# Designs tried in a protein design run: designed miniproteins, single chains, continued (2). Part 59

Each design is a single chain, and the fold is of that chain. pLDDT is the mean over its residues in the fold that is shown.

## One batch from the design tools (miniprotein)

Design m6026
Fold by ESMFold2-Fast:
Structure m6026 (fold): chain A 106 residues (1-106)
Amino acid sequence: MREERIKKLEEANKLIDEGKVYEAFSLLEPYIKERIEKLKPIASTHPFFKAEVEIGELFLKANEALKNGDKETAISYLERALKVAKEAGFPEDFIKYLEKVIEKVK
């Protein structure tokens, strides 16, 4: 399970580097949805997991906007995810990843 997630993250990162952010998010969508469903029951009592769920939901909304060619709306959702991650104290590597994704959508 862990190795499979790492491989999908590496594939998605390569797609992001190529400017294919929609394809990258679509590749990760099943994993994002699975994680949200797993965390949602405990998110109300755990601020960290609440932030993780919110970030995941914002990624899915950004992907919908990208599917429709709406870059401005996608950037807005990703910038909101970045704010949530910073306020919740997410690791610097994750913050840098979000900043890179936003840059590639622009």
Scores: mean pLDDT 80

Design m6027
Fold by ESMFold2-Fast:
Structure m6027 (fold): chain A 67 residues (1-67)
Amino acid sequence: SLEAIRAAAEAGDLEAAVKHAREYIKKNPLDDEGFLEAVRILAEAGVPAETIIELAKLYNRERKKAE
């Protein structure tokens, strides 16, 4: 959930925040607003741009499969 991503990010557990974001993407492949919010949370928490790009690639892949 977005709440799990936010809680992990606020705790400074970036590994857990990214793990929760990957699960969120797989469960919510057509939630563009939720994906953008997850990216915002991770970017503000200091997750590297390269990791965020990989999450965007995952979201694009899951979205295409769900369309």
Scores: mean pLDDT 84

Design m6028
Fold by ESMFold2-Fast:
Structure m6028 (fold): chain A 63 residues (1-63)
Amino acid sequence: MEEEKREKVLEALRIALSGDLPPDATVEDIAERVGMSKEELEEALKKYFGVTLEEILAGARER
């Protein structure tokens, strides 16, 4: 895996799971924060971790 891309994906996961996002935050908002397109972030996340950001955001909102 490219180390730089992996670091961006991990930062996106950290942001999504931290609970610091507004309730209406989208995958696009997270992608913008890490400097990736929504499509590239989702593709890399599926490739490296086998999950989607939409699923992670939905889980984070369930608290």
Scores: mean pLDDT 71

Design m6029
Fold by ESMFold2-Fast:
Order: structure tokens, then sequence, then C-alpha cells
Structure m6029 (fold): chain A 86 residues (1-86)
């Protein structure tokens, strides 16, 4: 379970990725996904799953950036909901 401080950091990086995608700055979005992966690896006991997730999200940004935006917006709403419950 992520702490409140860790969830706030996750929300911040997700908002930055969403902004980059809305601006069609896919290179920035991909670099932010790699940064997000590092944050999740730092907080999790499952670095292998984080790397798989990171790669899948990068592939989605490259192949279907509109769908990537939907996925990230959904993740942001879940992260915000978890933060509000703490």
Amino acid sequence: MLTKEQLERVVEILEKMIEALKNKDYEKAISLVREYGKILEEYSGRPELVREYEQSLIDLIKNDPEKALEVLEDELQRAKAMLERN
C-alpha cells in the first residue's frame, strides 16, 4: 500500500504525463513514463511487474496515444480517490 506522500508523487507524475500527451509531446510523455516506472519500483516489491507495465504504457503511447491518454486519466482518478480516502 502506498503512503499518502507516495500517492501525491504518483498523482503529480500522472498529471505531467497527461499534459504531455494532450500537447502531443510523445517524447516527453515516454520520458515521464520511465520516471513513473522508477517511482513505482522505488515504492514496490515487484520491479519486474513495474518494468512490464512501463513497457506496455510506452508501446500504447507509440501505437495509440488517444487510448494511452484514457488509461492515464483513469489511473489518475483512481490515485486521487485513494489519496482522498487517507
Scores: mean pLDDT 81

Design m6030
Fold by ESMFold2-Fast:
Structure m6030 (fold): chain A 61 residues (1-61)
Amino acid sequence: MSIGEILAELREIMAQLTPEQYRQASAELTALLDEAEAGRASQAELTARLQAFVDRVRASL
């Protein structure tokens, strides 16, 4: 599964969140992306962390 597919699913799920849930999810996503941009996470680690994040956000619905 590609990172693009995971991000597309996340975008769809986040559109269904309450403003409070969206704020919390956005902060967590920003932190994950900052780690990737800094080069501290491999592609596999980023993919796994994004999938786990999507699963957590989905569980909050």
Scores: mean pLDDT 76

Design m6031
Fold by ESMFold2-Fast:
Structure m6031 (fold): chain A 96 residues (1-96)
Amino acid sequence: MSDAERRERARRLLLRAESTLGVMEIHISVMERAGDITQAQLDRLERNLREAERLLDEVAAVPDSLLSPQEKAQLDAARRDLADLRRRLAALRARA
């Protein structure tokens, strides 16, 4: 795989992770307000957050020289968002 192909793949993975985290934020926010939470919904959110983490880990494995400063900042922001969503999901589980 060429460096250009690795850069393009990393960009697509980062975008996919950010999109997944954005959708999960909406779902978790709705569940936090609704109060009615099923184990199946919690398990689905957990699987989606693990997938987002896997995508972010793949981006982080790309050599620093292939990522722009903006992409590195986006990766760091996405990792912070993932950590926040995991904390909120744990609180929902404790309530269910």
Scores: mean pLDDT 85

Design m6032
Fold by ESMFold2-Fast:
Structure m6032 (fold): chain A 111 residues (1-111)
Amino acid sequence: KLEEEIKEYEAAPEEEKEKMAKEKAKEIEEIVERAIKLALEAMKLFDEKKIEEAKEKLKEAEELVKEAKEKLEAFKEYLDKETLLRIEMKIGVAEVAIAVFKTVLKREQEK
């Protein structure tokens, strides 16, 4: 899927490439925002002692962050500096949230 998207991008005219890069940046940002939402939902479920549901939401958030990072790495050379920095910062926020919740879940399982 990602390889097909890159091939399509490389084959496009220069004017179309700029439009496609902007659309890809928006797609990546939406994926990261969904990951953050799922991480927050996992935290709420954990507070409600729904540990297995919290783990499922956390796993979904981790998968979305991985997808966003893979897409960002593939298209980073085509994105403007401000957009790249903004997406990287959002990914960082998502990764920190996931890491904190994962650590809390692990400690609760050890008790």
Scores: mean pLDDT 81

Design m6033
Fold by ESMFold2-Fast:
Structure m6033 (fold): chain A 64 residues (1-64)
Amino acid sequence: AIDEVHYASLVASGYIAIELSEEEFESLKKGDIIKVETEDGIKEMRIEALVKVDGKYYAIVKEV
């Protein structure tokens, strides 16, 4: 599970966790480039991992 401590550790390493719909989770693959809206604008990010936590879906992404 991505708990608060694990998520903070990922963010410190330059990774971001993005919540996905089930359809997005099923259509996306590791290595895909997605556009993510951040406070610094829309950025292109590479999917490094896809994880399911407590019935929710997440992509672990890093800026390209």
Scores: mean pLDDT 71

Design m6034
Fold by ESMFold2-Fast:
Structure m6034 (fold): chain A 88 residues (1-88)
Amino acid sequence: EDEEIREQLKAYLEKAEATREAFRERLAAAPEELRERARAELPGILRRDLAALDAAGDEVLREAAIEVARILAEELGVDEAAVEAAVA
């Protein structure tokens, strides 16, 4: 199962990067209403994902998720305070 675990970790990291890229691409084409919705939902999504990662005990993946979320928050114009409130 070591290779299967490696594949799962790689998939998680690839999903994190794909999420960042997908948000960048959508920002270029998205109406302001969609950007406003994304800004409102990002802190809640981050909080949920961090809680799941904390339960799994994966500190490396947790830090990667926080970094990706901060990049997305900057792209979306989410207040830094809202992002910090979502992290422990």
Scores: mean pLDDT 65

Design m6035
Fold by ESMFold2-Fast:
Structure m6035 (fold): chain A 86 residues (1-86)
Amino acid sequence: MLDLETQKEMIEIAYEVLVGRPVTEELREEAVEAIMEKLGVSREEARKAVDWLLNPEKIENPELREYALELSVEDGIALIKRAVGL
């Protein structure tokens, strides 16, 4: 598995793409492509990072989970996700 710093960078890139936008499949793929382009990671790893940002509860590492939660809460991504999840 990738190191913790690379995993944080993937989540941050996904956050930058998704912040303030409705979460669509097209936007998720845009985030995946941005992660792959900037970090050279596999599509599967990039997709996992996007899923982690949207579902922080799926993150096994407590430090990484807290990092994703902080990003989601600060800019309202978590609010958009919760509205769709209801």
Scores: mean pLDDT 74

Design m6036
Fold by ESMFold2-Fast:
Structure m6036 (fold): chain A 97 residues (1-97)
Amino acid sequence: SPLIQQLRDDMIAILEQMRELTKDNPDTVAAIDALIAKLRDPSASNEELIAASDVLQYKILEWARQNEDNPKLVITLLMYTISVGATLVVIERMERR
């Protein structure tokens, strides 16, 4: 589906922005890079993408707890993380049809 490919490309763009904002945290960068690699792999299943997204969500929550002194940056990254997770759920639901 051309729409699913565009959603994957848009998620990669968001993840690249998240990578720049979290560049000082190697664990978070590694989780972002893993999800980008899966999104670029046409053989990756939705289950693999969701699993990589769950790892990223855990790392972002851990990062957020350590950075509560910068609430605007934390809120921005949490919103990006929610957007990526919600987009994966939308893709999964579209592919069930």
Scores: mean pLDDT 84

Design m6037
Fold by ESMFold2-Fast:
Structure m6037 (fold): chain A 83 residues (1-83)
Amino acid sequence: SEALELLKKAIKLISEKAGTQEQLEELRKKAEEKGFNDELTLAAAIVVGYGKWLEDNGIEMPKEAMEEIEKAGRLLEEEQKKA
C-alpha cells in the first residue's frame, strides 16, 4: 500500500528529526502488545501514539512528517472508495 509507505516515512522522519528514536521503539512495542497484526493499522497506531507523545512533551512534529501523514490519509480515503 502506498499509504503504508507514506506512514513509514512519517514515522522515520519523526524519529530522526525530533531525536526520538528510543520512543519509536517503545510505541512500536505497545502497539504490538495491543494485537495490531496488520502493518497498516500498526503504522497508523504508532503515528497516533507518536503525535500524542510529542504534544505531551511540548515537541513540535516535523512539518515534513505532517505532509506525509496528510498524503497517507488521502490515499486511505481513496482506497476505501474502490469497490
Scores: mean pLDDT 78

Design m6038
Fold by ESMFold2-Fast:
Structure m6038 (fold): chain A 92 residues (1-92)
Amino acid sequence: SEAVALVQAMGDGIRAAARESPEKARELADLFVEALRDYAKTHPEQRDELIAGARAVADELAADPRFQEVASHLRKGIDAAEAEIKAEEAKK
């Protein structure tokens, strides 16, 4: 799945960035949430799979004490994106 590949690539990228710079890891997490939001809007049939995959990445990051801050930031972004998508669907 292209959605699964996207989620895996972003997870690996965030983990690598977090080891070098917490600031860059947060910026990459924000870009990931933006990409997630855009992909979910153009592929609503894959939305739930994509959101679940993104949450799995956040949970995996949270399991390592070194990445808990970026994991929390990512989780909040995912939750906000899901709420926005659902609110937009409710208007139609």
Scores: mean pLDDT 79

Design m6039
Fold by ESMFold2-Fast:
Structure m6039 (fold): chain A 89 residues (1-89)
Amino acid sequence: MLEERLKKAVEEAKEALKDNPEVVGLIESVEELTLEALGLLDEEEAERLVDTVIRNLEAAKKSKDPLEAEMHVGVALVAAATALAVAKE
């Protein structure tokens, strides 16, 4: 289930980045926007969005620099926000 995959990736990213409360807040925003978009997207579009978000959260977890981690979470946020904006047409 896409929602379960997303929630697991979000919790793992929040735990890995817990020492950076600003990035944790961005991850929470990514979860909210992605879950809203999943309600509006077809199965193929939803799967592509979840894969993009999870990929960027995994990259953030592996980042050694806080700015690099924030950049990857930012990419996930833009992807979720863009998908939601397009889906609302």
Scores: mean pLDDT 85

Design m6040
Fold by ESMFold2-Fast:
Structure m6040 (fold): chain A 90 residues (1-90)
Amino acid sequence: SKEVAEKLKELAEEGLRALEKDNDVKKAEEIVKEMGELLSENSELFEPDKLKELAELLKETLKALYNNDVKKAAEYLEKLIEKLEEMLKE
């Protein structure tokens, strides 16, 4: 669904702002967990290959956050935003 992809993009942008503007790793972690839950609950709305890509990026973002690698976490969130933007193009 376009609506779910838009919500995931908004959450990814909020997570990126939490890291880059507020230096709030815990807030970013909670946002990424919320994205994972939303993706899991709406998995049937995504093409299997795109679902796998989004799930892997979320997993890698969480790993970076747990390791306090803010730069790498931000890079993964930027990639998530890019992929979600491509998915929102018809």
Scores: mean pLDDT 86

Design m6041
Fold by ESMFold2-Fast:
Parts: C-alpha cells; sequence; structure tokens
Structure m6041 (fold): chain A 89 residues (1-89)
C-alpha cells in the first residue's frame, strides 16, 4: 500500500541519515492515515531531534506518550513525557 511504501522509504532515509527526508515522509504518512504508530512516532521524534527541532521532537514524544498510555504502557509513556518536557522547556 501507499502507507507501507512511505514507512519503508522513511526508514531507508533515516538509515541514510537523511533526517529531513525522514520527517517529510512520516508527516505525509500521518496525513494519509490520520496518525502514526508508536514505532513511527519514535522515529519521527529521533529524526526531528537530529535536525535540532526540539519543539517538533517534543510534540512527537507527547503524542507517543498519549498512545502508550492508551495501551496501558504507563512506564514507557512517562519516559516519553519526560523526554518531551526536557525539550520543550
Amino acid sequence: SRADELEEQALERYNAKDYEGTVALLEELGRLRGGLTIVELDLLARARLALGDNEGAAAAYRELAAKLRSLGRTSLAAKAEAEADALAA
């Protein structure tokens, strides 16, 4: 599917250290599906952090934390929230 193609390409860009390309593809994937998975949100946060986009990385970590809380993964959610708080200060 188009979503599977975008996810595969985003991972390839990340492995090539093309962080701007990674962000662009994940943002398109999020628009196409109406959201990103936990793995994709983690990848988005890391790519934004590598670019020095601390506010964008914090936003991705907060969305990651919200998804983790909805799944009962409270300790991992707290860790993601702490990462966001450190970047958005």
Scores: mean pLDDT 88

Design m6042
Fold by ESMFold2-Fast:
Structure m6042 (fold): chain A 84 residues (1-84)
Amino acid sequence: KVKALEALEKVMKEGDPEFPNLAKMLYTKSQGENKGIDELKKKAKEELKKKGFSQEDIDFLFSNVKFVLPGMLSEKTIELAKKL
């Protein structure tokens, strides 16, 4: 949980060069902005798919990131966050 929180904070501050669209989407969500978020989600999902994430893992990550505080992340979400 602590490592996943740190990874998410780093992505929000610095961006992730491996996953720039995912980083931008997470940052936008953290600021409470929803305008344009659907386009960012689409680009982030395509980005993760190109990097070898399964559709099920992508859907799980997006579902959990939307409603879960970083400190409440499940083990599966923590493993996905470590790959960011």
Scores: mean pLDDT 59

Design m6043
Fold by ESMFold2-Fast:
Structure m6043 (fold): chain A 61 residues (1-61)
Amino acid sequence: SAALEELQRMTGLSRAALLSGARALASGDPVIEGNVRAELRKVGADVERALALLRELAAEL
């Protein structure tokens, strides 16, 4: 997935972590989204761009 490869480049997170995050976001739970935002912020990523890519990745799964 192009979204997965871009997320790895952007965040430095593992494929397993990114796939887990994408699956978690698919739940639609705002608490889970808050946790994902916090993790993206810790790695210094563009949070909104990374969330959009995680949602694209989730739709491809």
Scores: mean pLDDT 84

Design m6044
Fold by ESMFold2-Fast:
Structure m6044 (fold): chain A 84 residues (1-84)
Amino acid sequence: SELPKSIVLPTVRNAPAVALDLANSQKGVYKDETATTNPYRAVVLQDGVWHNVGSFDTEAAARAALAAATASDTSHRGGAYTLL
């Protein structure tokens, strides 16, 4: 009994260019439309798991925090390929 005919495809494209390509990055910023404060979330992928860096009131602030966080991650049990 494993034959569903539905695919999970959220209507994220209804947002005007606030989406970003999380699929091709090990980090990214996205807008949480359910948040009333600090809707911009910065996340990073570590060991196959997405970690939340923080939430911010602007996309620019979230991107800046993400850049700072990823720069500091090289010392936190990072992979050998971090130096490639």
Scores: mean pLDDT 56

Design m6045
Fold by ESMFold2-Fast:
Structure m6045 (fold): chain A 91 residues (1-91)
Amino acid sequence: PLTEEEILEMLNSPDLNKVLRAMEYIAKSGKVPSKEIQEKLLEILANSPSELERSAAASAIGRTKDEELIEEALKLSPDFHLRANIELGQR
């Protein structure tokens, strides 16, 4: 298992594969990460030049099922729900 410090290190890596791996780990855990990781995911969602990084961040945020974090993500990205597939029961 990855520690919170390891996840933050990977998310701050210049290596795209490490960033994506960290976000996949967060998404698979389904747990609400620390506030520092939440803020980093929101930063990536809003500001990353990589569409892959933005989509992975949206997926990780959506899989936490945290209402407050999801509401913050929706304010920053109008396409968040399409990226994260968090619209329950809507097609």
Scores: mean pLDDT 75

Design m6046
Fold by ESMFold2-Fast:
Structure m6046 (fold): chain A 105 residues (1-105)
Amino acid sequence: SMADRERVISLLEEAIELARKLKELTKDNPQVQALIDRLIEALEKALEAVRSGDYETALKYARQALNLAYQVGILLQDNPEAVELVEKIIRKLEEAISILERMLA
């Protein structure tokens, strides 16, 4: 539905914003910066796929972004502010994936 599409777009846009904040918070950690850049790229590709109506491609990139978010969380586990941002990104991605899976069912 259009409401489902708009919800997924909103969730992905919010996740991108959170990932950009996470990147700013971790400027002193160059080892994690490249992984956050890959996370942002996967989120942007998922968002573009949703906008084009390619929900299968959107689901693939959203799942890739979720895996990258978990990896970032492991690397930043001792930084409480970073962990909070990662958990918010994960929750938004889990909701977006659930909606995309329902749209493809």
Scores: mean pLDDT 92

Design m6047
Fold by ESMFold2-Fast:
Structure m6047 (fold): chain A 85 residues (1-85)
Amino acid sequence: MSPDERAKKALEDGKKAVEEIKELKAKGITTSQEAAQYTGAVLRLIGSGTESSLIYKKTGSEEAKKAREEIAKLAEEAGVKVKPE
């Protein structure tokens, strides 16, 4: 898989995680299973951001830079604070 393909996959994984986070917040987290799903989605979102950042740092891929920036915006929308660096 090319760096650009990996970056696109990371972005798609991040988008799916953000959708799960938004859905869980919208309906309210009332069970331990829902809390676990929320935590898992947050960890996947963080993982997608980390993956895209690592691809960009190692390869200089423009797709990875765009994926990193897009994931950061999506995380802010979901209320997940991604601190700089």
Scores: mean pLDDT 79

Design m6048
Fold by ESMFold2-Fast:
Structure m6048 (fold): chain A 103 residues (1-103)
Amino acid sequence: SEKLTNEMLGSAYYSQGLKYFQQGNYDQAISYFDRSADLFEQSGSYGLAGDSYFNRAKAYLKQGNNQQAIQDLQRSLDYYTRSGNTDNAQRVQAELDKVKASL
């Protein structure tokens, strides 16, 4: 039941993160994506952890925090690879390459 509880709470925090991201409140979005990633990692929901790190990276990019974004894109790529989410892994790799090329 802990796995299910962590996955449900992670999904709730992820949804709040998306809401704050849409509003342009990137500090709040980052905080909620951080909490969602931690809960998804604890539940072994690696694809959802990948989603959380990817969107946290996008929030960091909106703030100009390229180094934090690169770290989160790498974490997202690792999690999508672990979960077999090949399309998302390829998308994250493309964004990672783009961010690194812009430094």
Scores: mean pLDDT 91

Design m6049
Fold by ESMFold2-Fast:
Structure m6049 (fold): chain A 79 residues (1-79)
Amino acid sequence: TLATLRQLRDVVLETAKTESGENKKLLEEIAALLDEIVASGDVDDEALRERLASLIEALSPETMEKISKVMKERIESLQ
């Protein structure tokens, strides 16, 4: 849902504050794409999803694990 994408965007931006270099830039680009998806209202835009997937795959495994953990905690606490 759009609410879940907003949560993901917030987590990505918070993670970007603690990262540096390439990972920080990738996280900022991911946050910008998530904002674009939320603003468009089209969560199934294939071109935006493909771009998002490419940026996520370029992140370090450690950064991905950190984001996944925070997202899991937030989702579990909301429901």
Scores: mean pLDDT 75

Design m6050
Fold by ESMFold2-Fast:
Structure m6050 (fold): chain A 93 residues (1-93)
Amino acid sequence: SRKEKIERLIKATLSGLYLYLEKMKTLPEEEREKAKKILLESMKEGLKRLEEAGSDPELIEAMKEILKLFETDPELFEEKAKEAHEEMIKEDE
């Protein structure tokens, strides 16, 4: 269904973001700050493109919440992204 496709896309997005955050932790401090800025800019541009394309309002709302969480509570963001990644691994087995 449409709802299941949106939920799966959100999980896939969070899982990918978790892998990116884990890779950032292996970088020197200066490179981590650059990677964080690139990620934030990429997320903002992605959201803008979804809005301009007239994408699903529920998907747009979910992506806005993800972006807000990343900016306002990065620790909670990492926990949710980790949970989504762990669920994706379990579903592929």
Scores: mean pLDDT 80

Design m6051
Fold by ESMFold2-Fast:
Structure m6051 (fold): chain A 71 residues (1-71)
Amino acid sequence: SLLDRLRELIANAPSPEHESLAQLALFLAESHPDDAAVQAALGRAVEALERLDLEAARRHIGEAYDIMRSK
């Protein structure tokens, strides 16, 4: 699940920045469990974190915030 992937990313974070982004994404995922668009954006952020692409992870977390602001 998305939440399990985020918990693994937090536990095995290669840097404090990866850990902080994963923690933020986990908080947003738990706060918006029924928002499919937010969940999809956070899924893309998780994929970026798994690739060690912090810039892509930040962009996709930004997309989740933009979706939330539109509601």
Scores: mean pLDDT 85

Design m6052
Fold by ESMFold2-Fast:
Structure m6052 (fold): chain A 65 residues (1-65)
Amino acid sequence: TYGAELLAKELGISLEKAEEAVRLAEESGGVLTDEQAKELGERLGISAEQARRSATGAYELSKLL
């Protein structure tokens, strides 16, 4: 999706990883728990704080598309 492409470019990650982040963001309504943020951060190779920010951003972009 367009949102996943933008996220991949912003974070410097693969499109597949960005699509996973967008999917989790939609399921969580853009608000990750501390545990979800840590899990996503480890899976994507980014920090938990960056995972929270990216999930919120991805969810907002998904609503605008």
Scores: mean pLDDT 71

Design m6053
Fold by ESMFold2-Fast:
Structure m6053 (fold): chain A 73 residues (1-73)
Amino acid sequence: MTLKFSGNLEEDIKKIKEAVAAGISDDELVKIYLYIQLTFDRETGIKLLEALYKALGYDEETARINARASWLR
């Protein structure tokens, strides 16, 4: 995974937005998704997933619902 998470929520949200805007590959997006699921606590992880869905073009309500529904642990 080329994206390196800092552990700071605001910085990591910015990194996700920049990676998606730069045209990150589907394989790399899946790696980011799985890293968030396996590494962060539920509250922080859901916020990072919400930011990922928003960066992918989902509206705020859909991103929030999808992030919570997608939480695997």
Scores: mean pLDDT 80

Design m6054
Fold by ESMFold2-Fast:
Structure m6054 (fold): chain A 72 residues (1-72)
Amino acid sequence: EEKRREAAREFAKLDIESAKVRLDYMRGLLEKAREGAKALGDTDPSTQEALARMEREIRDLEEAIKEVEKEK
């Protein structure tokens, strides 16, 4: 949602280094979550939606960091 994208941009503007650390952490969590789901054969729709949401949050933060860096 737009409010969440705006929050990501404000976070990146406040501290771009913290935003990058959070991005790396989220990427690591997503990778572990995907590996865990695959190992368990978990095809539950709620798990798939949680993974998709995490991917969207990572992309939103990546875009926010990129926008802030473009202004600097």
Scores: mean pLDDT 76

Design m6055
Fold by ESMFold2-Fast:
Structure m6055 (fold): chain A 88 residues (1-88)
Amino acid sequence: VEELIREAIEAELAGDEEKAEELFDEAAEILAKASEEEQLRAGLLALELARPVIRQLEAAGMPADVAAEALALIARRIAEARARIAAL
């Protein structure tokens, strides 16, 4: 699912919301077939992997506002996943 998360973030940053949604949905469908704990841990790892990708894109010339938006979305989802794992 790491490839799907990366491609979804790249599509969203390119302004292709439909493509981003499709890729995120596909990743979610794969994760939905795993146990809840496995799903949350896999999602957390994928989100952590996506962060350096966004930072590399920023270093390559992506606008700082766009990078901040993507990192904020990732940070929110990481916090949600960690909270749910802690509640297990």
Scores: mean pLDDT 75

Design m6056
Fold by ESMFold2-Fast:
Formats: C-alpha cells, structure tokens, sequence
Structure m6056 (fold): chain A 84 residues (1-84)
C-alpha cells in the first residue's frame, strides 16, 4: 500500500535523522559550548529540511502524488486533533 509505504518511510527517516542529529550535537558540544549551541539549532533545521525534501521527492515520482499528499496531510491533522 503506497500510503503505508510513505508513512513507514517517513517514520524511518525521522528515526535515522534523529540518531544522526544526536551524534552531531554531541560532537559539536565536545568541541565547544558556544559553537556547539549555535550549530545544534542549525542541525535541527537542516534535518527537518532534508526529511521534507526526501518525502516531497518520493511523492513527485508517484502517479498518485496529489492524492497521497492530501490524504497524509488530512491524516496528520486528524491524528493531532483526535489521537487514538
């Protein structure tokens, strides 16, 4: 199922990016508090941008890209308003 595949990929990418982001943040803090703090914020912004870009790229390759985006967006909104 394309919808499940995209959700699984997004969740997996977020998990992997979170781990890599934590490693980068730890290394930056080891090098210096001032530099580490500034770059920690930057790394989080970049991580979010990479995830968004990757998901968008996959969606564009799908014949149902528009339907997938609408369904995912609505599902995310519903999940936030009415959790299971």
Amino acid sequence: DIDQARKEMTDRLKGEVDKKNDEIVKKLKEEGDEIGASMSEGVKLVSNAVISTSVDRIAKQSESAQQLRERIEQAEEESRKTPP
Scores: mean pLDDT 64

Design m6057
Fold by ESMFold2-Fast:
Structure m6057 (fold): chain A 94 residues (1-94)
Amino acid sequence: TLRQQVLNTIQQSDRGLDQGLRAVLAGRDQGLRVADDILRLGLQVSPQVRRVLSNAGGSMLRAVSAFSDPDRVRRIIDDGRRRSRDIGDSIISG
């Protein structure tokens, strides 16, 4: 079902965001590749979830390119993760 697809995608996106944070701390190139993977994942889901995943991946790309400070990168990634969960909760409750 669409609901099950969305839940699975959010779980995979959350895992990708965690890997992205570790990759950014380990190296910029790895962080960019993980962000790209998250954005590609978003193309396979509903428009609403795709927008959230695209924003999360875009936020990670901006964090890696704009900020070399790990704390700033962490906050941007955490913000994207929270947005993804909020959308997921809305879809589950609707």
Scores: mean pLDDT 57

Design m6058
Fold by ESMFold2-Fast:
Order: sequence, then structure tokens, then C-alpha cells
Structure m6058 (fold): chain A 87 residues (1-87)
Amino acid sequence: MSEEELRRERLTLAGLLRLMAREEKDPAVRAQLEAGAAALEDPSLSPREGLERALAILRDIAATEKDPALRAGLETVVAWLEARLAA
């Protein structure tokens, strides 16, 4: 993938994580979502590094998620991101 595509996907994912954090009632999960968004928005990281760091955070959240529908949604985003980073 091009650096331009990775940057666009990074910013799109950051926006999604910010929206999820606003709806999240668990302060620990909200903090993880905000940390993921901050990593994606960090100008010191390359687009790829930001996405890889966000992927690690999303995997952590998915592993601890008790709601099967939310877990499936998170696993779908993780799989999508893994496929994009592999291309």
C-alpha cells in the first residue's frame, strides 16, 4: 500500500476510535480507545507505525471484550487492518 493510503486509513481509524470512546462507559476501555486514537494521530510516527500500534491496542480490547457483538466488530476491524498492513 502507498504511504498516502496508509495515512488516510490511519486518520479514518483515529476518528472511529474517538467516536467509540465517546460511547464507551467503561473508563479503562475508553482510555485504551483514546490511546489508540492518539497513536494514530501522533505526527512522530510513520503511518505504518501508527497503524501497527493501534492494531496492538485493538487486539487487547477485543481479547477482553465480554459483549460478543462488540467483540465480533472489533475482530472485523482487526482483520481488516491486518490485511491492509500485509498489502
Scores: mean pLDDT 75

Design m6059
Fold by ESMFold2-Fast:
Structure m6059 (fold): chain A 80 residues (1-80)
Amino acid sequence: MLATVTITLEGDGADDAIAQKIVDALSKVPGVLDATGTVTKDGRIVVTVVVEESAVEDVVEQGRKAAEELGLKVTDVQVS
């Protein structure tokens, strides 16, 4: 079955290029079908991932790792 994972990230220098790097990293996780990222007016990055339920934990872990490498903080994770 599919799940939707929404990850919200904050940090200095959040822009479309950084959002795309996170999307690219998450798209490489096995079981991911789609990944999109946007920068909000408040300077947050919101990434939405459609993934197999068995890979949800891998997506969250990869998102946290990508954020750490880019100097960003994961502030929220929603799974539905």
Scores: mean pLDDT 84

